# Designed miniproteins, single chains, continued (2): the designs that were tried, part 1

All scores and structures are predictions.

Each design is a single chain, and the fold is of that chain. pLDDT is the mean over its residues in the fold that is shown.

## One batch from the design tools (miniprotein)

Design m4001
Fold by ESMFold2-Fast:
Structure m4001 (fold): chain A 90 residues (1-90)
Amino acid sequence: MSPDQQQQYRDQADYYRDLGILYLSQGNVQSGINYLTLAGLYYVLGGDLDQARDIADGLLSSSDVYDSMGNTDLSQLARNSSQQILDSIS
């Protein structure tokens, strides 16, 4: 993968991260998780594994919060999203 392609992936990851945070702040949790998942995967493609891990860790923490609130569907979505990002690092 070229350095220019890696930078393009990191730029796209930054965009999806910011969008995911925005949707979460608006209470659109499912869209927020989906965009954060895209951000994590694009950070992996861009070679920014620290940012990818940070997003995966954040999603796992969010999963625990949703589980404590009795929202099993959102908890499972966040946990699966975290695992998908971590699996992509391997």
Scores: mean pLDDT 89

Design m4002
Fold by ESMFold2-Fast:
Structure m4002 (fold): chain A 80 residues (1-80)
Amino acid sequence: SMKKVKVVVKTAAGIVVEEELTVEEAKEKLKILDEKAKEYGYSWTVTNERTGKTVTDLEEAIKELEKAEDGDVFTITLTK
């Protein structure tokens, strides 16, 4: 069975979007988000809600996703 994580995206406007993704899908989504953040001038943080660890670097966020357990919740906060 494929390991699944829940990805929650929060914005400055208070909008919350939730998706259930595989770890590989979550990594690809984060890479796209990082590219768009650089293009449009916004920042992001990723928090693993089980561990409480927050990261702001793409390499560290990918490492946290690789350490994920099935059902882990990752909160992505977007700021401009």
Scores: mean pLDDT 83

Design m4003
Fold by ESMFold2-Fast:
Structure m4003 (fold): chain A 62 residues (1-62)
Amino acid sequence: TKEIHELMQKAMELYAKVKETKDEKSKKEVTELVNEFMIALSERDIEKAKEYIKKIEEILKS
């Protein structure tokens, strides 16, 4: 669906920013969150996928 594509786009953009601007620990944490996001998305758990995006945003903000 359109919402799934938009969530994937946002996750990819956040992941790219973390890889460019953050240390290795933050990169590992975000990689794990992206994997969990993809699993939630495959299970059609949109709310859980959104929660993982929020966690990635918090890491980027710190």
Scores: mean pLDDT 80

Design m4004
Fold by ESMFold2-Fast:
Structure m4004 (fold): chain A 92 residues (1-92)
Amino acid sequence: MAEKAEELARKAVAAAQNGDIDTARKYVEEIEKLLKEHPDNPVIWANLAAAYLALGEYEKAISYAEKALQIDPTNERAKKVLELAKEKLESS
């Protein structure tokens, strides 16, 4: 479950960085399906946040990262995504 979300997020980030937004969106949709099945898993929330960060959807990245931190305040991925997404919103 968590491992699958991490793999999908990695693929979404890679696709987004290469400008393949359609492929990145498909991986995001698969992470969202996992989230619907396992809403209490903070790792899935954090990985979805990272995928939205890579897509440039900073407000969504913040929302999902904050949700991950509500479930697990120690989640390092969610903390990093939240910091980077806020920085991007302030610089744009």
Scores: mean pLDDT 84

Design m4005
Fold by ESMFold2-Fast:
Structure m4005 (fold): chain A 91 residues (1-91)
Amino acid sequence: MTLLEELKRLVDDPNASVEEIVEALERAVDYFLKHLDQLTPEEARRRAAELTALSDRVMEKAIAEGNPELVLRVAELRARLQDALFEHEKR
């Protein structure tokens, strides 16, 4: 199972804690960023768009739980994705 497939499974799992889902998002984002230089600009945009859409769903769950630390962690991951894409396209 890929990190992205695990994240998708956890987001749809009613028994998964929001903290587990945020941790899965962190792993998926870190893996993406580590391998970003190996992707074409088109592949990078497609994967980042999917991660951004998943991060929106994770953010909604973190807000619903009322945990500001989890909300901040998701916001920081989204910022890292946007910054990395900007720098990748600038190359």
Scores: mean pLDDT 82

Design m4006
Fold by ESMFold2-Fast:
Structure m4006 (fold): chain A 110 residues (1-110)
Amino acid sequence: MEKVRKAMLEGKYDEAIKIAEEELKKNNTPEVYLELGRAYAMKGEFEKAKEWYEKAIELDPNNARAYTELARVYLAEGKLDEARKWAQKALEIDPNNLDALFILLEIERS
C-alpha cells in the first residue's frame, strides 16, 4: 500500500496501477480497489475508475470512502444527480464524512 501511495503522489499512475495489481493478486481488499480506481480517475479513465469503486463497494458496502470517490467521478463528469446520490450514501454510513459534505456543497453551488 505505501508503494502505491508514493507512486500516486509522484503522478506515476501507470506504476501505481501495476503495484496495486500485484497487491490484488495477494490480498483482495477494498483499499487496493480504491487505489486502482483513483489511479484510473487521475488518468481521466472515469469508466474504469467507477468499475473499481463499485468492486470496493461490493467487497465492503460500509466503506464510506468508496461512495465518496464514486461521487467525485460523477461530479467530474457533470452528472450532478448521480454525484449527490452517492455522496448521500456515504453520509448514511459516516455522517461526519467531510468529503461527502464538500461534494454536496459543490453541487448546491452549481
Scores: mean pLDDT 85

Design m4007
Fold by ESMFold2-Fast:
Structure m4007 (fold): chain A 79 residues (1-79)
Amino acid sequence: MSKNDIEAEALLAFGLIQKYLGKKFIEQKDYEEAVKFYEEAIKLLEEAIKLAEDEKIREQAEKELEEAKENLKKAKEKL
């Protein structure tokens, strides 16, 4: 893999961790914290898309980004 793909994979992984934490805060009804984690997930996933040269990494990051954006919108509706 290229250096950019390795960095993109790492950003994707960190974005998924932030998204997971956001979901856990939703379960706790801590919507303010959930919003923060989803916003961070979105930033990481957008950077992964920018760096990714591999189509599979890009497609996965784009799919996860759309889900994170939907989750953020729903979390904000609870504020």
Scores: mean pLDDT 89

Design m4008
Fold by ESMFold2-Fast:
Structure m4008 (fold): chain A 80 residues (1-80)
Amino acid sequence: VEEEIAALEKEIEELYSKLSEKAKKLFEELKERIDAGEFPSQEEVLERAKEAGLSEEEQKILLKLYLKYSRVVQLKKLLA
């Protein structure tokens, strides 16, 4: 589990580095919601990315980041 978390966190760092400042800000907002126990749907995440004016490529990266971060939070609960 710890090894899976470490691998996911590395993937998150790599994807995050590819984002524009606008996309990074949106991802930080999503992280705060996930940490608070809110898990927006994939559709909602994509709609927010489109509303923020992200490119189609950045929309896909943001969705991947959201899914990976959600998985990290779920795995960390298993270690608690």
Scores: mean pLDDT 81

Design m4009
Fold by ESMFold2-Fast:
Structure m4009 (fold): chain A 68 residues (1-68)
Amino acid sequence: SIAAYRRLAIGLLRHETARLLAEETDPARRAQIQALTDEAVARLEAAKSEEEIDAILRETGRRIRALA
């Protein structure tokens, strides 16, 4: 179901963010990672299809990697 897929996507995103934040010491970069994650979670909660969820995850991953 879309609800289960959304739950897994949010869980994966939160888990990856926690790993990144555990190793990040720069307050500005920590704030950027957290802001991108919060934005993505809100978008995922509003998403209506698995295709939309996949697109949000791909875009969020790209934006987080660009911070490195």
Scores: mean pLDDT 88

Design m4010
Fold by ESMFold2-Fast:
Structure m4010 (fold): chain A 71 residues (1-71)
Amino acid sequence: MEARKEEILAGLRERGASEENLERARGLSLADLEAIAQSVDAQGFTGSEEIATLLRAVEAGRAGGAARPAA
């Protein structure tokens, strides 16, 4: 199961994610990482800023924020 997280992180790295973004992403659940990867692919995001924004949003939601109003 952890192998999938590493593959997602490798994909984000190729998209221009910074090492700090990758370390933050590694702390997330597999489901959260898959959601980020899908968002990056669907939106066509390239570059560390877009990836950092997605990571921050997922981290905020995971910290106990409501997911439904955030959509």
Scores: mean pLDDT 68

Design m4011
Fold by ESMFold2-Fast:
Structure m4011 (fold): chain A 98 residues (1-98)
Amino acid sequence: AEELLEKGKEALKEGKFEEAIKYYEEALRIAEERGDRVLVAEALARLGEVYFKQGKFEEALEYYNRAEALLVEELGPNARALMELGAKFLEIAVNRVL
């Protein structure tokens, strides 16, 4: 799944949103099959980033909320750093700084 996340990042950097989504969805599926909740959360957050860059803010927020919920469940209070990243994403989306 790690390699698929890297391929998705490369596709996203090149503006290939559909390819990035495919790689991240494959990574998500593998992570779910393995029961790797941290990797599931990472794949969900990556999908949220793709939708955000496409201007699909509602879909992006849904993915980030799912990722955050999983990390809070798995890591407890130590997930605060990812919660801060999610809050920053929300602030950018609301203020339309992009």
Scores: mean pLDDT 73

Design m4012
Fold by ESMFold2-Fast:
Structure m4012 (fold): chain A 92 residues (1-92)
Amino acid sequence: GSESSGILIDTMIELQKLGMKVSVSLEGDEVILEAEGADEKAKEIIEKAAEELKSLGLDAEVTEEGNKLTLRAKGMDASGMIGVVLDSIGRE
């Protein structure tokens, strides 16, 4: 299904609601979600997303550098990856 794409899109929306600056990029077979201005609540949101992605059989890793959080997801197909990027750019 498209469950992995949905998790990443929902995570972006939740982080944006907290006032975080969120960006999405692709690198090889990985989707990279970055949030700047992150607090403890943003960390909980992104860590939960990583756990949900792992439950779907994807590799997911969270890294923390000061107030920047990065989620890397691997194992999503090309159409799912494109869907996440398009959602991050456009409203539709």
Scores: mean pLDDT 76

Design m4013
Fold by ESMFold2-Fast:
Structure m4013 (fold): chain A 89 residues (1-89)
Amino acid sequence: AELAKKAAELAMKAAMLSLKNAENLKSVILATAAAISAAGGLFEAERLGDARGAVSGAELAIEAGKEAKSEEAVKLGKEALELAKKALE
C-alpha cells in the first residue's frame, strides 16, 4: 500500500517538474496528462491500495519529461515506475 502511494507521489513530482520545464504546447499537454494520471493513481493507491494507476502515471511522466528535456523529471518518473511495479508484485 505505501509503495503504491509513494510511486504515485513520485510520478506527480515528475509530471509537475516536466510541466515547469515545458517549452511548447505539446510539452504542456503531455505534462498535464501525466499530472492527471498521477493524481488518479494516487487516489487509487490511497483508497484501493492499487498501483496500476501509479504505473500509468509514471509512464506518462517519463514521456512528458523527455519531451520537456528534463533529465531529473525522467529520472523521477523511472523511479516511480520501479516502485509501482514492485507494489504490483
Scores: mean pLDDT 83

Design m4014
Fold by ESMFold2-Fast:
Structure m4014 (fold): chain A 92 residues (1-92)
Amino acid sequence: SKLAIEFVENLARMAKKNGGTVEVEVEGGKVKIVASGLSVSQLIGFALQAIGLGLEGYEVKVKIEGDTLTVEIGGLSKEEAEEAKRAALEAV
């Protein structure tokens, strides 16, 4: 739970610092973040971290398009998903 929230916060913070955009949606125990403006190294790093969450038992989907990373994380409580969204919106 804490790792998923910290992941979403860190991804949002990086995108915002780069002058990119961040969109976050929550549906029950799922959080989806769409982050743009990422460098190749940042895309690879965050994609690997997201895969790591999947190996820990979260329901993870990752999509890379250009400089944009989309990550969906399920297996959260509704409260944890809402906390991740707040952390992303308040990042920077």
Scores: mean pLDDT 88

Design m4015
Fold by ESMFold2-Fast:
Structure m4015 (fold): chain A 69 residues (1-69)
Amino acid sequence: MKEEIEREINIAMALMIAGIGEIALKNGDYETAVELYEEALKMLESIPGVPKELIEEMKKKLEEAKKKL
């Protein structure tokens, strides 16, 4: 189903953005890490059927990045 494939692609894209945010965080680019985690979280929240645990994990990563600012 086209909608199912689109959902999976959008989730994968959000996770890739979060992965880049993790790299930025490790490099000391805290502002960039926050921006990327916020973008990933917004994407996940806009996608129907995303597990609550995944959204909560992304919120936790964003909070951790913000503590470094």
Scores: mean pLDDT 81

Design m4016
Fold by ESMFold2-Fast:
Structure m4016 (fold): chain A 92 residues (1-92)
Amino acid sequence: SNSLVDDLIDYLKQLASRGAKITVEVEGGTVTITISGLSVNEQVALSLWLIGLELDGLSVEVKIEGDTLTITISGLSEDQANYLASELNSVS
C-alpha cells in the first residue's frame, strides 16, 4: 500500500502534468509546498483530500491566496521531508 507521502507526491505530480507550477522548501521536518495555476475546482479537491491526511496524523496547514495554494506539512522525519522535496523538485 502507498504511504501518505507517496499519495501526496502522486497527486501533486498529476497537477504539475496539467500545468500547475510547484515550488518546495524544506526546513527540518517541515515542508512548504507552493502551487500556482490551479483551477478553483482543483484547489477545492486538493484541500478536501489534504483534510484526510491531517485526520491520518499528518500535520497539514493549507492557505489559499487567489490562484496560489500553500501547503505546510510538519512532523515529518528528515528522510520523509527530503524524499517529498526531491520528488516534487523533479516536476518544478
Scores: mean pLDDT 81

Design m4017
Fold by ESMFold2-Fast:
Structure m4017 (fold): chain A 68 residues (1-68)
Amino acid sequence: MSPAEKIELEIAKLVAEGKSDEEIKERALELIRKYRPEAVEEFEKLFEDPQGFQLLLDIAIQRVKEME
């Protein structure tokens, strides 16, 4: 499983568990710091955009469905 797929899977799980947007962002950034430290600032900017954040959630959920 790629680092991107691992991050997307974790985001989808947090959404399914009903976690807050803030908790999802914190957990996602923790994984990005671990697997993709060079991309942290880019994802922080994405998470500041409500539309970008929602699109990321939708993509993560869709990709998890495709992996099953």
Scores: mean pLDDT 76

Design m4018
Fold by ESMFold2-Fast:
Structure m4018 (fold): chain A 61 residues (1-61)
Amino acid sequence: MDEEIDAAMAILSIAVELASAKPDPEYGKEVAKRARELAKTVSPELAERIEEAVEELEKKL
């Protein structure tokens, strides 16, 4: 039903794991940028969840 949303959350989860395994600030910035672009196309409630996941990612960099 919300397939695009589920895919976005899965991608963010994988990105957080990758950033934790190999701290690469440039890669982390790229992922955060793309996630924020995705947040502009979804509901406000889901955009908040995406922003929260991005904040967690940035804290691991």
Scores: mean pLDDT 68

Design m4020
Fold by ESMFold2-Fast:
Structure m4020 (fold): chain A 80 residues (1-80)
Amino acid sequence: SMKDYVELLKRAAKDMIGTLKSTGDPEAIKQAERIEEVLKRMEETDLSNKEEVEKIIKELRELFNEATDIMLKIIAKKEA
């Protein structure tokens, strides 16, 4: 269900925030703060507003992709 998918995304967002903040990297911390803001909007959104929920889901997925790129850059710098 959409509710179960939203709960899964909230959990994934919280895990990603923790991972990004644990790096101590300023770019990663900033990305964590961006994810926290979108997560807050998701928690405040009525799930019956399908268009707004779908928009937030898309934004959160884009932030996860950006977070992955940031993490890869951090790993690459440590291996160089």
Scores: mean pLDDT 85

Design m4021
Fold by ESMFold2-Fast:
Structure m4021 (fold): chain A 67 residues (1-67)
Amino acid sequence: MKEDEELLEKLKEKAKEIPEEEAKKKLYELMKKSGLEEREPTEEELLEMKIQMVQRPEVEKVVAEFS
């Protein structure tokens, strides 16, 4: 059980390699696609985006969370 935690740890390690600016760019693009006003992302949103970028390049899933 909790193999998901092992995967999360690996994703966090890979996420550290993602520049913060890249994560911010992805979040801004998703906000625009969702019709949301651009705002400074939180540290939690940046971390989640970085994990998404390494685990699943299909960023469209994040749009649902911002809608």
Scores: mean pLDDT 66

Design m4022
Fold by ESMFold2-Fast:
Structure m4022 (fold): chain A 69 residues (1-69)
Amino acid sequence: MEEEIKEKIKEVLERYRELSRQHRDAPQEERDAVLLPVKQELNKLANKLMDLGYSPEEVAEIVRELLAE
């Protein structure tokens, strides 16, 4: 289940990058509105990792590593 959650986080981060690129020139309010659902999905996945026994710091490190890929 950990691998599945990490894979979903990676997919969400890829969508975040894509939306950020597509809306680069949009006003900040519009960018924030478009990115909010993706950020909320990422937070739900982060909470699932915490439910598996990961600390907030460990989850942040996992997200950082996946984002760097």
Scores: mean pLDDT 78

Design m4023
Fold by ESMFold2-Fast:
Structure m4023 (fold): chain A 63 residues (1-63)
Amino acid sequence: DKEELERAIEEAKRIAEEGLEKGLSNDEILEKVREHLEKKGVPLEHRIEVLGYVSFWLVEKEK
């Protein structure tokens, strides 16, 4: 469901922004996002897309 994917991306971005504010590394942020998605029962295909999105977003924010 597209709405579920969009909600997962929004929540992952919130986690990533909070992580950056706390001074967490990109790897630590991605680990927190992965854990959150698994706990919420997000489908594997959506988890892969969300993690890919957040990974690219974090790399762009570094620069």
Scores: mean pLDDT 80

Design m4024
Fold by ESMFold2-Fast:
Structure m4024 (fold): chain A 71 residues (1-71)
Amino acid sequence: GKEELRKELEELFERGIILSDERLEELIKKYNLDEEEQKELKEEYYERERKYITELLTSAVDKAIERRKKR
């Protein structure tokens, strides 16, 4: 159900795997969620993805700034 899909999505993030919109839609269809559950889970996934990407980008920017400060 919805919780099983949430767990699978979190496991993918732990492996550093980000799903495309198409792949996310396919997984949602596999779990036979209703339209409302699909919307909620997509919103949760996009928020999680945004946070994950933001954390990666922040780390990369911080490293780039530190390299620039060495000169």
Scores: mean pLDDT 76

Design m4025
Fold by ESMFold2-Fast:
Structure m4025 (fold): chain A 60 residues (1-60)
Amino acid sequence: SPEQIRIERVKIGAEKDIELTKEGKLPKEVALETLDRLIETYKEKHPELAKWLEEKKKEL
């Protein structure tokens, strides 16, 4: 479904931002702000995605 594709793209984007942060190519504060915004956006309609993003945030 279009919604499943959107969720997958969010996960790919989050993983990429974490990778770039670990490589020193993206400031940690920018990655954290983006993850927090995604969590806020998805927490009501996609709580499992929001929980996954919270766990990914701990990698930073």
Scores: mean pLDDT 87

Design m4026
Fold by ESMFold2-Fast:
Structure m4026 (fold): chain A 83 residues (1-83)
Amino acid sequence: SEERLWLETELALIEMQVALLKKMMEKGYEFTEEDIKFLENLLKRAQEVLERARELGDERTARWAQSVIEEIKKLLEEAKKKL
């Protein structure tokens, strides 16, 4: 469906942004409060994708969203420890 394609596209874009931020942190970049707010926004968006995927019965997209959410949570924990 068009809705499913939109959810998959949104999640792919979120995953790409998370991967970039993770790589920056691994290269020694120190996250600012603004970067943490940006990650918190990505978390909210990923959670909205998860909720919508579950409403549609899209188990594949829901599992993918859950994986992205867990990655964002780990990155947020590491970032907040250094503030």
Scores: mean pLDDT 88

Design m4027
Fold by ESMFold2-Fast:
Structure m4027 (fold): chain A 58 residues (1-58)
Amino acid sequence: NKILEEIEKILEEMVKLGYLSKENKDAILEDIKESKPSEEGLKNALESAKKALEEAKK
């Protein structure tokens, strides 16, 4: 799933920036995988993650 892979990459970047622990990243990814959200839900999560990362870089 391409969208999920992109979310994972963004969360990894947030871990590198110190905004997320590795444990929290794993928990978020596991929750997403288990809930099996719609494609729209995944797109929303991706956009939110991108926004959070971009704001963190400022």
Scores: mean pLDDT 78

Design m4028
Fold by ESMFold2-Fast:
Structure m4028 (fold): chain A 83 residues (1-83)
Amino acid sequence: SLVEEAKKKIEEGEKLLKEGLEAMKKGDYEEAIKKFEEAIELYREARRLAEEAGDKELAFEAGINEGLAGIGLGVAKILLKKS
């Protein structure tokens, strides 16, 4: 179902978000950028699927996670530029 596909993409995105945060802790900002960009795409796909399914709560969850990954991406880009 669209809901199950959206949930799987949220789970995959969360894994990438955690990997991005780990890269940030190690000062590997280029790897962090890649992981956050991949997470954002998965959350965007999940939100789209959830919206198509009419699952407003799941769409909101995916949107919040997309925003969090976007903050991580922004911080990683700033820190890379200062390195």
Scores: mean pLDDT 90

Design m4029
Fold by ESMFold2-Fast:
Structure m4029 (fold): chain A 77 residues (1-77)
Amino acid sequence: MVEEVRRLAEELEKRLLEAGAPESFVQGTRDAVILAAEMGGPEAAARVLRISANTAEEKGLPQEAVDALREAAERLA
């Protein structure tokens, strides 16, 4: 459900900001996750979260941010 994914995205946004992820990355990830949920449901949102986690890891973002993204993806799978 898009509403549940939106609530998860809001919670994730707070966790990512607290972990020290750049605001632009957090906003982009939130928007992409919500769009994916609207187009393909929770499974599509989970795939986008997994891609965002890999991107965060490749960019050297804090491990707490990477873990938060992967945890969110697992919750929607």
Scores: mean pLDDT 84

Design m4030
Fold by ESMFold2-Fast:
Structure m4030 (fold): chain A 56 residues (1-56)
Amino acid sequence: KKEEDEALLKGIEENEKKTKELLEEAEKKGKKLNEEQLKAREAALKAIEERKKRLK
């Protein structure tokens, strides 16, 4: 209930939010996304989806 499940879910959600915020800020500022940022986003979203399916 608490512990690792909650900590894991919160960490995953924070990573997703940060990744999305970085992408949105880049779009707003007209900045180009780095390949690293794009890969990080795709990897994070994919991992989040798998984790959420199990946790949620």
Scores: mean pLDDT 69

Design m4031
Fold by ESMFold2-Fast:
Structure m4031 (fold): chain A 89 residues (1-89)
Amino acid sequence: MVEELANQIQEMVDAGKSPEEIAEYIGSKITEKPGDPVSPSKLAQAMELKDALSKVKLSEGKKKEIAAILKKKYGNTVSGQIVVAALLA
């Protein structure tokens, strides 16, 4: 659920977890692989993650670092593009 995702990410931020650790957690919720057909369920998971990220309080620097890591690993997926756009908005 959106609130559970937002709370978990916020706890990681507040605990001083690295951008790499936060990106790994967010990336673990992206089940789409490059070249996979986009399924409604995978797209719904990405939208839920986008909504969760809109509730998380992050510095601009940390947002950019997390977004850069996710773009490198998941930027070739629609799900990854949605999540990266949410962080940079």
Scores: mean pLDDT 79

Design m4032
Fold by ESMFold2-Fast:
Structure m4032 (fold): chain A 69 residues (1-69)
Amino acid sequence: AFDLLVEGGKAYQAGDYETAAALFEEALRRDPRLALAWEALAVAYKQLGKDEEAARYEAKAREIRAAAS
């Protein structure tokens, strides 16, 4: 899961937001409680102009972080 998050981050830095989103989604399939991946997915979707989906993923990240605190 973490290695996919790192690869997704590299894709994001390269401006490949579609690949970044796909890698973050794969990380979440392996670990759906990985709040950092939900946050990363939200930012990637925002760059793709999908603001509604980005807001939903950000809310999910916040929910998981609250549960982990």
Scores: mean pLDDT 81

Design m4033
Fold by ESMFold2-Fast:
Structure m4033 (fold): chain A 73 residues (1-73)
Amino acid sequence: MEASNLLVAAYLALVAGDPETAIELAQRAYEKGADPEDVLRVLRLALEKATEMGNEEAAQKAKEGIDRVEKDL
């Protein structure tokens, strides 16, 4: 499944220490109909990772993604 493949790729990007790619892939998965709860899980992990790394831009993108998904629940 397309959305499922994007979520797996997003999780792998997080494990690799790339929260920006993880956020982009998680948002694409959401647009393709991925489970909102799974998308939120990845985005929250990406927010934590970006914050720990001091990546303010990625942290902001993660917050925007979380807000977008939560409004649609």
Scores: mean pLDDT 83

Design m4034
Fold by ESMFold2-Fast:
Structure m4034 (fold): chain A 72 residues (1-72)
Amino acid sequence: AMASAEELRAAGDELYENAKKAIEEGDFVKASRYIAALGILSAAALLNGHEEVAAYFDEKIKEVIRLLEEKK
């Protein structure tokens, strides 16, 4: 595996926080890029057998998308 569950979770948490900050700043392109990166990371976690980490990030993606739609 290229990364541990712990490393993937840490990276995803950073992307999640960055996505929220971008939404607060009104930078929807930047926010969308972070959401896409978080989606790729979720897929990578699932591919490496980290199902709980992938599910965690899928919920964070839903939350960030909801926040983005509320700001439009």
Scores: mean pLDDT 83

Design m4035
Fold by ESMFold2-Fast:
Structure m4035 (fold): chain A 72 residues (1-72)
Amino acid sequence: MEKAEEYLKKGKEAFKEGKYEEAFEYYSKAYQLDEDNEEIRKNYIEVLEKMGKKETAKLLEEQHKLEKGLEK
């Protein structure tokens, strides 16, 4: 089975090439496999913002902060 880090790597390659929809798919899979991984979550939020889904990115970040007991 693919590891979360493998999907993260594929997502980063797609993101670097400006293929945000492909990067989103890979980051989404990585996030589902390891949602506690800060790097995966950060990249997932960033690609959502690049795709114009800023509100979705904000909600996902707020969920993460709530899980950690952090507020801003």
Scores: mean pLDDT 73

Design m4036
Fold by ESMFold2-Fast:
Structure m4036 (fold): chain A 62 residues (1-62)
Amino acid sequence: EIEKVLKEAGKKVRELIDEGKAKREALIEAGDYAAASKVYSEYLSKASEISREALRKVRELL
């Protein structure tokens, strides 16, 4: 179960980071560097929340 929690969280984190990178690159191509930085930061924050929640669940299972 612990391995399953970490695997699912890792998958979701990777998906969010990939989506954030794609949106960032699109904004950079449009010349909006400020928006690119903000959107990427938002996706990194979401990924961090998922990682923290997964670690919390793992700790509860131990």
Scores: mean pLDDT 81

